# Designed miniproteins, single chains, continued (4): the designs that were tried, part 10

Each design is a single chain, and the fold is of that chain. pLDDT is the mean over its residues in the fold that is shown.

## One batch from the design tools (miniprotein)

Design m12315
Fold by ESMFold2-Fast:
Structure m12315 (fold): chain A 100 residues (1-100)
Amino acid sequence: MSEEEFLEKVKEQAEELKKKLEEVEKNIDSLSDEELLSIFLGAASEIQELMKEVKEKYPNNEEAKKIVEELAKYLIDTMKKYRPNDPEMQRIVDSIKKAI
């Protein structure tokens, strides 16, 4: 895979995860705190894995890093909006910030 093909893959994966998070937001009132925590942990894991892949394959690709950082910010902002006082959510936020 070329660096350009890899960047397109990162863009596509980021857009897919963002759409999944938007779907979660639409159904937020129907989700338990446990279900929501599980979903956000899964999303955080995917973001961490994506950043690891960027750093391992193309460590100098600042555009790919920026895409993953913006995705991480979107997740963090969503968590703060819906669960601002949850210590479990804060642990996930801290984990994401450490990875990016």
Scores: mean pLDDT 83

Design m12316
Fold by ESMFold2-Fast:
Structure m12316 (fold): chain A 86 residues (1-86)
Amino acid sequence: SPSREIVLLAASASVNLMHLIVSRDVLKLHIPVEELRRLLRRAEEDLRRIREIIAATPNPTPDQLAELKEVERVVEFLREALEKEE
C-alpha cells in the first residue's frame, strides 16, 4: 500500500540518521565526508520516492504528509552536517 511504502521509507531515513547521531555524538566517531554524502543521497532518494507516491495519491492523509515532512527534515539535517564538513 502507498501508506506502508511511505512509512517504510521514512523509517529507513530516520534509522540511518539515528545511526549517524549515535556514532557521532555517543561513540564520538569522526564521520567521513563520503559517508555523509552516501547518507544524504539515500535520504534524497527516499524523499523523491515519497513525493512520487504522494503526487500519485488523490487524497494524501495527514499521516502521509507528516512522514514526508519527517524525511524533509532528515535531508535538511544531513545537508547542514555535510556543509559543516565542506
Scores: mean pLDDT 86

Design m12317
Fold by ESMFold2-Fast:
Parts: C-alpha cells; structure tokens; sequence
Structure m12317 (fold): chain A 100 residues (1-100)
C-alpha cells in the first residue's frame, strides 16, 4: 500500500507526493518511538531481536543504493523498502502488545 505509493511517486518524480508520504512516515515513526518507550526491557530486547535480520538485509543493500543514486528505479526500491520497514516494525510492535 504506502510502500507501493512511494515507489510510484519516486518513479514519476512526483516531489509533492514524495514529501506527503515522508511527512506521514515521520508522524508514524514518532508514534512508534512513543510506543517503544512504553515497552519493558524484555519487550524491547524481543523487538530488537526480531528487527535485527531486517537491519542486516538493509545494510547489505546500502552500498548498492548509494552506487545507483542516479537510477530512479533503484531509488524507488530504496524508498519503498524504508516505508515497508516502518510497516513491519509497527506490525511486530502490535504483535508484542497483543501478548500482554
């Protein structure tokens, strides 16, 4: 959904839509950070462990994205993956909270 919209916006060079999605991502990141601050140390450790493979995957692709900064298709993938990572973090946090 939002990740696909970001990909389409980057490919189209729609700077206004990209800015709108970035604003939404920042608001959701702020809300996620507030929720994270309310977790126990055990819950924080569990979330960090669950997100570690995703961070490793992103780091492995970081050089590829940097080397292809002028490639609109590659940059569209990079931006879409950042949005998808936020959505995955939100899903994991919801799953963790549901176990309370």
Amino acid sequence: ALAEEMRAAVLAGDEARIAEIIAQVRERQAALAERYAGLSEEEKAALEAALAPLDAEWQARADYYAENADDKEVQAEAYAELVAALERAEALLRELEARR
Scores: mean pLDDT 79

Design m12318
Fold by ESMFold2-Fast:
Structure m12318 (fold): chain A 79 residues (1-79)
Amino acid sequence: SISQTIKSLLGLNPNSTVGLDEVLETYGFLKPIDQISIDNEAFLNLLTTSSKSTDEIIQDVMKVAEKKPSGSTITLEDL
């Protein structure tokens, strides 16, 4: 799920509920995003090749997730 990917990228335990609420609150998201998926390999590749900061990439992903219906997958094309 997107929440597990974001937790992993922030150095958090991806199965922990700790920290995600802080990330969601900091970025202004109140929508549950656990039903949205992200292509983890494509996302990790973006982090290594992109000139954007990790925080900016996470913000972009979260904004896209807000607009996606449950069961959707976020791809690099969405970012």
Scores: mean pLDDT 61

Design m12319
Fold by ESMFold2-Fast:
Structure m12319 (fold): chain A 68 residues (1-68)
Amino acid sequence: MREIAVRRKPEVLRAIAPTLPASSEAAFNISLASPNTEVRPLDDAEKERALRELGLTDVEEVYALDLS
């Protein structure tokens, strides 16, 4: 299973938090704590697609997660 995780700048969090699935943020935090979850940065094309699908325009980092 593969999920897209995003990390947002603090100044944007309160503005767009309701539009980002809570599960995506929770999965990202869990992945950072779990050594068995693969996390990789997205290339420009993957990042653009992920931002379009999530409806985000201001994101600090975007990663692909492989949830085992």
Scores: mean pLDDT 48

Design m12320
Fold by ESMFold2-Fast:
Structure m12320 (fold): chain A 95 residues (1-95)
Amino acid sequence: RPGERILQAYFDAVDRNYKAGKYDLAIAQLERLIALSDPDSPEYARALVRLGKVYYKQGKKDEAIKYFEEAIRAAERSGDQEVLDEAKKLLEEVK
């Protein structure tokens, strides 16, 4: 697993690609992190909520809903209250 500082730099790179409209690159980066992460880790939940945001921005509503629901379950397992609250709010906005 990446260390906290390395993980934050990785998410910052994802967020920059997202803001630049480089959605395919952001998705690829997030999918790699998810594949390498423990499903019970906070980084797994954080990656899933970001993946949902990218799909939502692309207008892929069904994929966004799927990933926000997965992020809620992952955040509950990891105890990441910030991600849990964000994913719940985004899910309400998409539905």
Scores: mean pLDDT 85

Design m12321
Fold by ESMFold2-Fast:
Structure m12321 (fold): chain A 90 residues (1-90)
Amino acid sequence: DNLAEVVPPLIEQLSSEDPKVRLEAVAELGLLVLRYKPEEIIPYFEQIIPPLLKLLSDEDERVRELAKQLLEYLKEKAPEVVLPLIEKYS
């Protein structure tokens, strides 16, 4: 599956100095989560959740809002995995 090739570059882009790149990366991760089955994307949550938590304090309002919406969606879909990761990295 292309997740192993697509997720790492997106994680790197979440830490970009360009807020447009960060915004696009959050949006693309959201589309991946909607497109893939939970069992396929869950293995990547330990890589995804920590950078998303940092974006909740991002200087760009749109980045903060999309990161918040994506985290809420992840909490609803896989609370058993997502909630412990939020606690660990908060």
Scores: mean pLDDT 84

Design m12322
Fold by ESMFold2-Fast:
Structure m12322 (fold): chain A 94 residues (1-94)
Amino acid sequence: STLDYLEELIEGLERKIEELEKEKDPEKIAQIRSEMITMLRNATLMLRDIDPEAAALFEEAERQLEAAKTKEEAIRIMRETVKRLREHVERLKA
């Protein structure tokens, strides 16, 4: 279901945030950020016609993450994104 897909994706993003927080190697940080961007882009495409509100959250997160200059900014953006997605999921469950 869409709900199951969103919950799995949120959990995946939370794991990537944890990996990013622990990583000190610039090349690996860049790889994790690239993986996150791919996850966000795929989510936008998958959800565009199914859940446009969720798709817009992923699309905005991708835009912000691509523009982020530092690991700290990337982490802040992704944590805020996960929070907004969790709030969206709670509304869908109501």
Scores: mean pLDDT 89

Design m12323
Fold by ESMFold2-Fast:
Structure m12323 (fold): chain A 98 residues (1-98)
Amino acid sequence: SEAEKYLEKGKKYFDEAMERYRRGENPGNLFKKAKEYFEKAIELDPNNAEAWGLLALSYIPEALTGIPGFKEKALSYAQKALELDPNNPYAKEALRTL
């Protein structure tokens, strides 16, 4: 589906951003691109727990730098993911990291 294609694109950007972030490299616009694709996936399929969980995780690196609203967004999206799937690993990781 179109939603699955957006989710897959978001994952590719997220994985590249996380690889750079963990190496102490500048992720540039990769987290922003990941968020945009996850938001598009959710717009088409709002019950996709994986997309909500990955969206929550994609806010974490910048939330940890103290950007206003990013922690609140990460928490909100993680809660939505857990409402849809109580065992969602991405949402649990987001909450563990905050």
Scores: mean pLDDT 88

Design m12324
Fold by ESMFold2-Fast:
Structure m12324 (fold): chain A 69 residues (1-69)
Amino acid sequence: MREEKIRRIAEEIVEGLRRAAENGEPLVEVLARVAEEILSNFTDEELEELVELAREEMERIIREASARR
């Protein structure tokens, strides 16, 4: 299923970014590399779904971090 595949990739991206942040890696370079790879392998429609799923996942993480107060 297309959504299942896109969701899995979105989760891998978010997890990769989280690990890079914890390790002090340059997030801008990591994001640029990931974006280049995705743009080469995905259609415009698939990219839109990927971005939306990744955004929702990030918002959920941020919300949980804020609630931790």
Scores: mean pLDDT 67

Design m12325
Fold by ESMFold2-Fast:
Structure m12325 (fold): chain A 103 residues (1-103)
Amino acid sequence: STLYNLVMAYAVLDELYKALKEFLASPEAQEHPELRERFEKWIKLYEEGKKDRKKFPEAVKQIYEDIKSMSEEEIRELLAGEIGPRVAELLLLFKKYYDKSIK
């Protein structure tokens, strides 16, 4: 169960990375500068982590901790947009699987 949830978290994170790139390329990112800054940091962590297999788990953990720090208002801002709802769906799904991978 722990391994399954970790594998699923990593798979969802890859999809989240793609959705974050799409969001940052959209006009929506200009309306939400704090979300833009947060998502740019996650993309950098993910990309740097992918270059070194030993560092990737720590990069994933940092993204997870940042997701945990998001307010309900930030989630509502994502849900009000066109691309944001997909990002919100994927980040909440990643958090759900990662939560179940740690005890």
Scores: mean pLDDT 88

Design m12326
Fold by ESMFold2-Fast:
Order: C-alpha cells, then structure tokens, then sequence
Structure m12326 (fold): chain A 84 residues (1-84)
C-alpha cells in the first residue's frame, strides 16, 4: 500500500515539475532556476523510487520502471523544446 502510493506520488511530482519546465521552455519564458529545479526533482524522485523498488520487489519495480520511462520521455521533450 504505502510503498506503491509513495512511488506513484514521487513519479507524479517529477512529471509535474518536468511538464511545467516543458511549458516554460516552449513559451521561451523558462529560467535557469526553473530548469535546475526540474532536474533536481527528477534525480531525487528517481533515486527515491529506486530505493522503494529495492525494498518492495517486483510490483513496485514495474511501477518504478513505468514512472522513470515517462519521466525520461518528458525530459527528452523538454530538451527538444530548449533547442541549443
């Protein structure tokens, strides 16, 4: 119960931050601080989800893999929108 809920919440938090950063990048209004916060949240959430998966086994591992995949897909879109 709690480990799956915590994993999902961490994934949602990271995805929410990345979606906001993506919107700011597309609008050209993104600041370095906004992108740094998104990157920090992504790293912190991914590390915490990996710890939870290690403790809970296969059910949380599948959820972690799904959440991390979605996070990296959003990160890829953000980087494309930033275009350098």
Amino acid sequence: MSLQEETKKLGEEAKGMLKRALELARDGSGTEDAFREAAKTMVDSSQQMSKLAKEAGSEVEELRDKEIKEIFELLGEMLKAMEA
Scores: mean pLDDT 76

Design m12327
Fold by ESMFold2-Fast:
Structure m12327 (fold): chain A 94 residues (1-94)
Amino acid sequence: MRRERAREAGRILGRAAPTRPELARQVEGAVETALSIPAKNKEQEESKELLRVLREAYEAAVANPGPPASDAELEEAARVLEELLKPIVEERHS
């Protein structure tokens, strides 16, 4: 699951971003916020590494949009993003 799933999730979300500006704002905001938080343990360090991979794939897909992602693909991609955000966001106590 790791890097390959993070990269694929980024690609799928980035591919959908041009036609779903609210989704784009949510993804970009969540990733930016998570990456701005200093890692305090190994779990957070690993999640931030995978979020960087996801963001790079997202940015590449936005620059070179392919065919629209299906709802099932988007649901899975959002699930992967949520998994990567949890170790960082839950520790933050916001």
Scores: mean pLDDT 78

Design m12328
Fold by ESMFold2-Fast:
Structure m12328 (fold): chain A 68 residues (1-68)
Amino acid sequence: SALEEAIARLEELRRRLEAAYAATGDRAAKTQALLLDHEIRRLRANPDLVVPESSLDDAEAAVDAILA
C-alpha cells in the first residue's frame, strides 16, 4: 500500500541518520532520526492516514541536508 511504501521510505531515512550518528556523533542526525521514529510510530498507529508525496520529498531533502 501507499502507506507501507511511505513507512519504508521513512525507515530507510532513519537508518541513514542512525548510521551517520553512530559514525560521527552528529546531534542533528540523532535529533532527525528521533523525529522520524516518532512519525513512523504515528503512521503505524493510524493506518488510515495519507502521507503526501511532498511530505516524503521534504523529509528526504532534510536528511540529505544533514548528511551533506
Scores: mean pLDDT 86

Design m12329
Fold by ESMFold2-Fast:
Structure m12329 (fold): chain A 64 residues (1-64)
Amino acid sequence: MTKEEREKLVDELLERWLAEGVITPESAAQLRISIEDFDWTPEEIERIDKVIALRPESIAAARA
């Protein structure tokens, strides 16, 4: 996978999560920086998406 493909995939996921209220803008920015710093694989990105999708209330609870 190219850097561009990875970044596009991440951007699409972050935009969707922000629109759904599952993740905060601050968390999205931090996650993006982490992915840029480390060569995250598509499988690792999918794992993160799966975790967030399964526990959206955990993110909300961490902010409350």
Scores: mean pLDDT 65

Design m12330
Fold by ESMFold2-Fast:
Structure m12330 (fold): chain A 90 residues (1-90)
Amino acid sequence: ISPADLAAFEALLRRLTEEDPAARAVFESWLTQDPAELLRELVALVHVLRSLGWSVDDLADALSRRYGLSPAAARELARFLFGLEQRYLP
């Protein structure tokens, strides 16, 4: 994962934290861990899920259910992760 993509991921999490208070605790936890390692793990997970036929909407629904994210926040995060997966794991 490039430094620019890591910075974009961190910026997305900070913005979603401001727009969706329900996501605050989850995203703050993610930002205080190793966000680069987390991003690599999430991209690898998305690669596996895409190979199993998961769509962006399927991932968004799963994120919303698991972490209590709003549907809008979950969809934006899911789109971001699928975009990265397509660039790093074609």
Scores: mean pLDDT 81

Design m12331
Fold by ESMFold2-Fast:
Structure m12331 (fold): chain A 81 residues (1-81)
Amino acid sequence: SKELEELIEKGKEAVENQDLEAVEEVTKQLASLVPEEGVDTVVAAFDELIDYAKKVKASNEVILEIEISQGILLIEVAASK
């Protein structure tokens, strides 16, 4: 969806800027799209941001924030089944 694509783009910009607060906001917004987009689609968006962060050699703090947010989402999904 356009909203998902815009959030991925915003997330990539936050990663390039090393803006941890913006990264946190984007990951929260991505997780909130699970009811509309589905778990697999949202997890793939997190993977794209993690891969991008590693590609541009972002700080470990930025990479960990995205990885932790994805992990929390996966735990919440597993707990709700």
Scores: mean pLDDT 85

Design m12332
Fold by ESMFold2-Fast:
Structure m12332 (fold): chain A 65 residues (1-65)
Amino acid sequence: MSLSEEISNAVEKGEKLGKGEEVARAAHDLMQAYRDGDQQGIDQSLQRLKDLGLSEEADKIAQAI
């Protein structure tokens, strides 16, 4: 899958878990950091997704980067 598809999957799963807003914010921050070349921002956003219970989705996003 592309990075955009993996992020979309994380947001969808977040909505099903009742954490849609938090996951959408983390996904937005991740995309912004990716566009800016901010590796620390990418790592922090991935950790936020893991903390929200989306460790598998965060790992797939990391593989797509």
Scores: mean pLDDT 84

Design m12333
Fold by ESMFold2-Fast:
Structure m12333 (fold): chain A 68 residues (1-68)
Amino acid sequence: TDAELAARAAELTAREEESPGHRAIAEAVAEAVRTAGLSGEEALAIAESMDREVGERFREALERLRRE
């Protein structure tokens, strides 16, 4: 499902983050997706509102997973 792709994208983003702060933001997005069943677009909007760089990396991860 789109929510499963969004959760996976957030988890991949968290694993690739070197900054503890950026990793915590990505982990929070992953938790929100699992808890609320957010779409990729909803999760992206939340990530971008929290941190632009994390949002950009999340978008890239989501696009990569959608191409698989």
Scores: mean pLDDT 80

Design m12334
Fold by ESMFold2-Fast:
Structure m12334 (fold): chain A 96 residues (1-96)
Amino acid sequence: KKEKIIEKLEEMLKELRDLGVGEEILKAFEETIEKVKKSEIEEAEKLYREAFGRWMVIYMLASLGYKPQSEEEVVKYMNEVADEIERQAREIGASL
C-alpha cells in the first residue's frame, strides 16, 4: 500500500538524520517522499526501490564511520570503500 511506502521512507529519512548525513542528502529524500505522495502505486514502488538502494549505500557508509554531506561525497566514499575491499582481497589472496 502507498501509505506503507511513505511510512518506510519517512523512517529511513529519520535514520539518516540520526546518522548525521548532510542536508543535501536529506532534502533529496524529502523530495522523493513528496513525489511518492503525488504518484500512482506503480511509480511509487519504483521510487521506493530507488530510494531504498540509496539509503542502503548511505547507511553502509555511515556504519563505516563516513558522514557524507553531499551526493558527490557519497560517490567519493563508495570509491574509497571499493578500493579498500580490493586491497583486502589482494592481501587475503597473497596469504592463501
Scores: mean pLDDT 82

Design m12335
Fold by ESMFold2-Fast:
Formats: C-alpha cells, sequence, structure tokens
Structure m12335 (fold): chain A 75 residues (1-75)
C-alpha cells in the first residue's frame, strides 16, 4: 500500500511539479491515517485542485484514479 501511495505521489509530481506539496501531504496522510484507497484518492484530488489549474487537476485526478484502482485490485 505505502509503496503505491509514494508511486502515485511521484507520478503526480512528474506530471506537474506544482503538485509536489500535494504528493508529500498525501504520503504523510497515508502514514498517519489507516485510510482506504478511496479516502486517499479523495485526499489527492482535493490537494491537486488547490494547487493547479482545473485542466491540469483533471490530468492529476486521472493519474491518482489509475494508481488507486490498481491498489484496490491488489486487495
Amino acid sequence: MMELVRETAEEMTRADPRARAAGEALVKYAEVNKASPEELLQFAIGGARQLVTPEQAAKLERIAEDGFRRAEEAL
């Protein structure tokens, strides 16, 4: 789980460096909270929307959705 959270955060940051803070917050949130993949996805989406344009946020949302969908399939 945590490896996938870190990978998703890294992919988001690679797509848009402005999302680095959101990715770091996502990793910290996952370490502190026993969050489900759905809760982590919602947290990632919320963070991205605060930091980038709506168009870029939509791209980051797709990256996060892909990452956390793979996490759910591994459960």
Scores: mean pLDDT 76

Design m12336
Fold by ESMFold2-Fast:
Structure m12336 (fold): chain A 67 residues (1-67)
Amino acid sequence: AREEAIELLKSQGMSEENAERALDVVIEWIRQGREAQALQLLLRGGLSEETARRIIELAKEVLREEE
């Protein structure tokens, strides 16, 4: 899940470091119950809705694996 999300973000032109930071921000916002805001953040960052939704799904999977 985490590795898949990082690879997907890297495919959008992000460095590994930036992909890790973006994913951690999204995971934290989902953990806080702010899933809609996390989606908006990704969309404002230039990701397509399809890619942004996939990142949200992968971030939720990371949270399930860590709990």
Scores: mean pLDDT 79

Design m12337
Fold by ESMFold2-Fast:
Structure m12337 (fold): chain A 80 residues (1-80)
Amino acid sequence: MEEEAKKIAEEYLKKNPQMVEFVKAVAKNHSKDKALAIAENVAGLAKSELRKQFSDELADAAGKIILEKLKEIAEEARKE
């Protein structure tokens, strides 16, 4: 289950590269709190979309992985 959730999260981010670039742009141009709020909103949207294709449990697990990855991406972008 963890491996499946991780694969779903990776595929979702790969299919939505504009979402990753948007989070990076917000992280560079706005406050840390605003960048985190945007990452949470983006991950919430991803979870809602995944719930249409997968079980709620699997979609929630994948959404959590997406959120953590987006938070890491935002933090790395701020250090540049």
Scores: mean pLDDT 82

Design m12338
Fold by ESMFold2-Fast:
Structure m12338 (fold): chain A 63 residues (1-63)
Amino acid sequence: DRSVATAVALYVHGLREHGLTPTPEEVAAARRRLTAALASDPDDPSVLVRELQGLVAEAVARA
C-alpha cells in the first residue's frame, strides 16, 4: 500500500524505532505534508517515500 495512510503509519513506526512518540498534532502535520507530496506528483509513489524519509530524519535530528 503506497497510500498516505500507509506513509503516516510508517512515519509513526519510524519515530517509535528511535524511541520517539509523535503527538496527534505532529501526526496530522505529517499527514498534511505527505498528502501535499503525493498531490505534487501523483504518478510517482517515490515522492511519498522521499517525504516520509525527510519527516522521520527531521524528527529524529531535533529530538
Scores: mean pLDDT 78

Design m12339
Fold by ESMFold2-Fast:
Structure m12339 (fold): chain A 78 residues (1-78)
Amino acid sequence: SKKDSNALIAAIAGIEYKGLADDIVSALSSVVDSSTVESLKVTLKPVPKSIKKEIVNAILTNTELSNSQKTKLLAALS
């Protein structure tokens, strides 16, 4: 939600963003359908470009996400 996005923005040290990426990985790994991706897209919408870049990098370097999951998530962020 917006409150969660504000908390994420406040935690620019990177560790909180890695935590968010892990949560996204877990969500996509456990749920195959597009509804989870759509929910994540809404949640991540207000995140600033700099923070989105950090999340994108975490997703791209993550070994748990399939290429399909990465594509859907990156579409939600970009």
Scores: mean pLDDT 56

Design m12340
Fold by ESMFold2-Fast:
Structure m12340 (fold): chain A 67 residues (1-67)
Amino acid sequence: SLDEDIQLALAEIWLAVTKLYAERHKLSKEEARKLFDETIKRLEEQGFSPEALERLRKAADEYLASL
C-alpha cells in the first residue's frame, strides 16, 4: 500500500540520516546505539508501522555491529 511504501522509504531515510550524523560526529558505539534507540522510539510514537520499525532496527543493529 502507499502508506506502507512511504513508511518503508522514510525508515530508509531515517537510517541514512542517523548513520551520517553518527559518523560525522564520531559517536561511540554506545552513543550511536542510544541515538538509534531514541529515533526508533520516537518513530514508534509517531505511528510508524511495526514492519518499518523492525527494518530500521535490524539495519541499525548491523551498522552498530560494524563499529
Scores: mean pLDDT 83

Design m12341
Fold by ESMFold2-Fast:
Structure m12341 (fold): chain A 63 residues (1-63)
Amino acid sequence: RDRAGDAAGAGAAAGGAGSQETGRAAYLIHVKGGPEEARRGALAAGGSERAAELAGQGMDWAS
């Protein structure tokens, strides 16, 4: 219930140039392998829970 200084929009914009290319490839894995496959791949490649959740959902809200 606290809204204490958490924003990801600016961070996503900062990585827009490089992330766009990588995001495209991740999207293809998601479409072909499915959300679980994309999530598993994201964890193995990046080891980030946030990336895995986004890959699993297959939703981009700042790309």
Scores: mean pLDDT 51

Design m12342
Fold by ESMFold2-Fast:
Structure m12342 (fold): chain A 95 residues (1-95)
Amino acid sequence: MTVTITVPSSKAKSVEEVLDMAGLNYTVEQVGDKTVVTITTKSPTGYKLVEIFKKLLEERPDLDPLEIYELIVKNIDEINKMSVDEAVEFLLSKL
């Protein structure tokens, strides 16, 4: 399973730090002022977490990616019972 996240290059390092902490494999390509991060995972749980992270980054581009990841980790037990869309809505209600 593959997920692609596009962020401003100024946020790329924080996104990489999140993926490193999560133990996920990724590749990075800079395209102008943006960075494209391609994450590859065989874990359904890993895929779900990356999709939630991607959607939160898109909805709240004002937030530090590390703060978004901390919010995900803090609520992981609740999120594991939810779909991706339900988890995103739930987490946005806490921001």
Scores: mean pLDDT 85

Design m12343
Fold by ESMFold2-Fast:
Structure m12343 (fold): chain A 64 residues (1-64)
Amino acid sequence: SLSEELSKYPEEEQEKLLVEAFERTEKELEEKGIKTSSELTDDERNELREKNLREVLEEEKKKK
Protein backbone atom coordinates (compact mmCIF):
# COMPACT_ATOMS: atom_id res chain seq x y z
CA SER A 1 0.00 0.00 0.00
CA LEU A 2 1.00 3.66 -0.30
CA SER A 3 1.20 3.99 3.49
CA GLU A 4 3.59 1.02 3.74
CA GLU A 5 5.79 2.38 0.93
CA LEU A 6 5.84 5.88 2.46
CA SER A 7 6.70 4.46 5.93
CA LYS A 8 10.00 3.07 4.51
CA TYR A 9 11.27 6.68 4.42
CA PRO A 10 12.37 8.80 7.43
CA GLU A 11 9.63 11.09 8.79
CA GLU A 12 11.34 14.23 7.39
CA GLU A 13 11.52 12.66 3.91
CA GLN A 14 7.89 11.48 4.18
CA GLU A 15 6.86 15.12 4.77
CA LYS A 16 8.81 16.27 1.68
CA LEU A 17 7.26 13.54 -0.50
CA LEU A 18 3.75 14.39 0.72
CA VAL A 19 4.33 18.11 0.00
CA GLU A 20 5.58 17.28 -3.52
CA ALA A 21 2.52 15.07 -4.17
CA PHE A 22 0.23 17.83 -2.85
CA GLU A 23 1.84 20.46 -5.11
CA ARG A 24 1.48 18.17 -8.16
CA THR A 25 -2.20 17.63 -7.32
CA GLU A 26 -2.81 21.39 -6.95
CA LYS A 27 -1.07 22.08 -10.29
CA GLU A 28 -3.16 19.40 -12.04
CA LEU A 29 -6.38 20.90 -10.62
CA GLU A 30 -5.33 24.41 -11.76
CA GLU A 31 -4.55 23.11 -15.28
CA LYS A 32 -8.06 21.59 -15.42
CA GLY A 33 -9.57 24.89 -14.26
CA ILE A 34 -10.71 23.36 -10.96
CA LYS A 35 -9.76 25.72 -8.12
CA THR A 36 -12.23 24.53 -5.45
CA SER A 37 -12.94 21.04 -4.08
CA SER A 38 -16.69 21.61 -4.65
CA GLU A 39 -16.27 20.53 -8.31
CA LEU A 40 -14.78 17.13 -7.31
CA THR A 41 -16.11 14.35 -5.12
CA ASP A 42 -14.05 13.26 -2.10
CA ASP A 43 -13.23 10.03 -3.96
CA GLU A 44 -11.97 11.92 -7.03
CA ARG A 45 -9.76 14.18 -4.88
CA ASN A 46 -8.38 11.15 -2.99
CA GLU A 47 -7.64 9.33 -6.27
CA LEU A 48 -5.69 12.35 -7.59
CA ARG A 49 -3.70 12.65 -4.35
CA GLU A 50 -2.92 8.91 -4.31
CA LYS A 51 -1.92 8.96 -8.00
CA ASN A 52 0.52 11.83 -7.47
CA LEU A 53 1.93 10.28 -4.28
CA ARG A 54 2.53 6.99 -6.16
CA GLU A 55 4.36 8.87 -8.93
CA VAL A 56 6.54 10.77 -6.42
CA LEU A 57 7.38 7.52 -4.56
CA GLU A 58 8.29 5.72 -7.82
CA GLU A 59 10.57 8.61 -8.87
CA GLU A 60 12.35 8.51 -5.48
CA LYS A 61 12.91 4.73 -5.82
CA LYS A 62 14.56 5.28 -9.22
CA LYS A 63 16.91 7.96 -7.82
CA LYS A 64 18.50 5.38 -5.51
Scores: mean pLDDT 74

Design m12344
Fold by ESMFold2-Fast:
Structure m12344 (fold): chain A 60 residues (1-60)
Amino acid sequence: MAAELGALSFDELVARMGTLDPEEQAILSVQWSRLLEPEEARELIERMSAVGREAAREIG
């Protein structure tokens, strides 16, 4: 399972989170953080923040 998640790109993970409600996103984030290495979890968070800034620029 951890290896399966590690094979997914961070872009794909971020895209999937975009289809979930905020509560589901929080639950999955906790589950994924337990499966990913701390280094990879940080990269995922940083990429999500970058995507959020891009979306805010478009909407805001």
Scores: mean pLDDT 61

Design m12345
Fold by ESMFold2-Fast:
Structure m12345 (fold): chain A 63 residues (1-63)
Amino acid sequence: SDAERARAALEPAAAYLDLSVAHLARLIRQGDELAVGLVGHFAGFPSDAPLEAVRAAALEALR
């Protein structure tokens, strides 16, 4: 599922930004476009995927 792919992407995205996963999670909850976009990239979302859809998958992964 998209949420499973987003879950696998959390650690690589956090490492890319030199952040903890907890810090990345806060940025995703705040709607930070760079944080959401990097999770989408590492999760294999299309480059034209709406950021709202990527954020929804990432938030589901954080439950």
Scores: mean pLDDT 85

Design m12346
Fold by ESMFold2-Fast:
Structure m12346 (fold): chain A 91 residues (1-91)
Amino acid sequence: SMAREAGDRAQEAGKKGIEAAKKKDEKGAIEYAKKIKEALKEAMEALRNSENQKEVSEAIGAVLLAIGSGISAGLAAEKAGLKKAAEAAKE
C-alpha cells in the first residue's frame, strides 16, 4: 500500500540520516531529512485518501513512523553538530 511504502521509506531514510550524522556527513544528513519529509507528505496524502479503517490505520502508522524518523535523525544531527541538517529535520 502507499502508506506502508511511505512508512518503509521514512524508516530507511531515518536510518541512513542517523548514519550520515554519525559520519558528520552534513550533505547526506540533509538529503535524508528531505526524504523523510517527502515520505511524511505521502503518508498524510494516503490518510486523506483513506476509504476504510485498515487504510486509515496503515496511514496513521506511516505518519507516526515518518515523524519518529525525523525526530531521531534531527537529534543525531544536533549531537553531531550539524546545525543545517538538524534544522532540515525539524517538523
Scores: mean pLDDT 79

Design m12347
Fold by ESMFold2-Fast:
Structure m12347 (fold): chain A 85 residues (1-85)
Amino acid sequence: GLSKGGIVDKAFSQMYSLAVKNLSDEEVQELEDRIGQILLDNSDNPMLGKELSMQEILEHAKKVDPKVAEQIEKIVEQMKKEIEK
């Protein structure tokens, strides 16, 4: 079965793949730089780093492509439901 960490990892991968699919190379680099900084700042708590990175992905998507942001919000809602069960 999937652990809570496994559920979060799957959601993170899905959100990231969706966000970058419609971004320019420059926008992908900006997103990667921000995610990298969040993960470095939270290296002692990787789960918190992933959760904060997910928030950054969503905020970036809202500025660039609102339709992708809506799809990402649905992924987050589904992840929360899976964690609660």
Scores: mean pLDDT 78

Design m12348
Fold by ESMFold2-Fast:
Structure m12348 (fold): chain A 53 residues (1-53)
Amino acid sequence: MDLSNLYSFYRGLATQHRLAAQQSTDEHQKELNLQAAKLFEEFAKTIKDLYDS
């Protein structure tokens, strides 16, 4: 099971959404992107914890 690739994938998505939030001028869209970034960061941490156990 290639959990390393999934970890990198979710880290990449989190970074993309963080950047989208910083570049957005619409406060609602900025908020949604920050929420998505946080969720993907939590998924990445969960995957890391799962295969480190």
Scores: mean pLDDT 81

Design m12349
Fold by ESMFold2-Fast:
Structure m12349 (fold): chain A 63 residues (1-63)
Amino acid sequence: MEEVRIRYARGLAEALAILYKIPVEEAVKIAEEQTREGLEKGLSLEEILKRIIEAIEEAAAKA
């Protein structure tokens, strides 16, 4: 996996997990899943990051 995108997605997920008070492991899993799906669909990094943020916010709202 190309490290720059993966490291950025992981770092964002960790920061959002702290902000939204959800488990870091859960946020990282969401980020990895959204990154894989986005890359398979040919989405831009910006679109992938938007999906990660939305998915983490959704998870936090259900907590």
Scores: mean pLDDT 76

Design m12350
Fold by ESMFold2-Fast:
Structure m12350 (fold): chain A 85 residues (1-85)
Amino acid sequence: APSIEEQVARLEAGRKTTPISKEGIENVEASVRAIEERTGGDFEEAVRLAAEEEGLEIPDEAELRRGFAEREVSLRLVEEEKAKR
């Protein structure tokens, strides 16, 4: 199974070759705002609370790390694209 580092590398490589759309920027910004309003920017806590509300199992540490890595890559791409505007 791929490690978290391999998953992050694949996500970064894929996103570097895929342009982020205006709608994609708005969706990421809405997600960031919702996390900040709910948890003060604690992504891991936001994931735990969402899982509890939906009656799902809280993700394990590896899944939380993957989600955090995906969020970080998305945020960096959004900030880069916003800097062009």
Scores: mean pLDDT 61

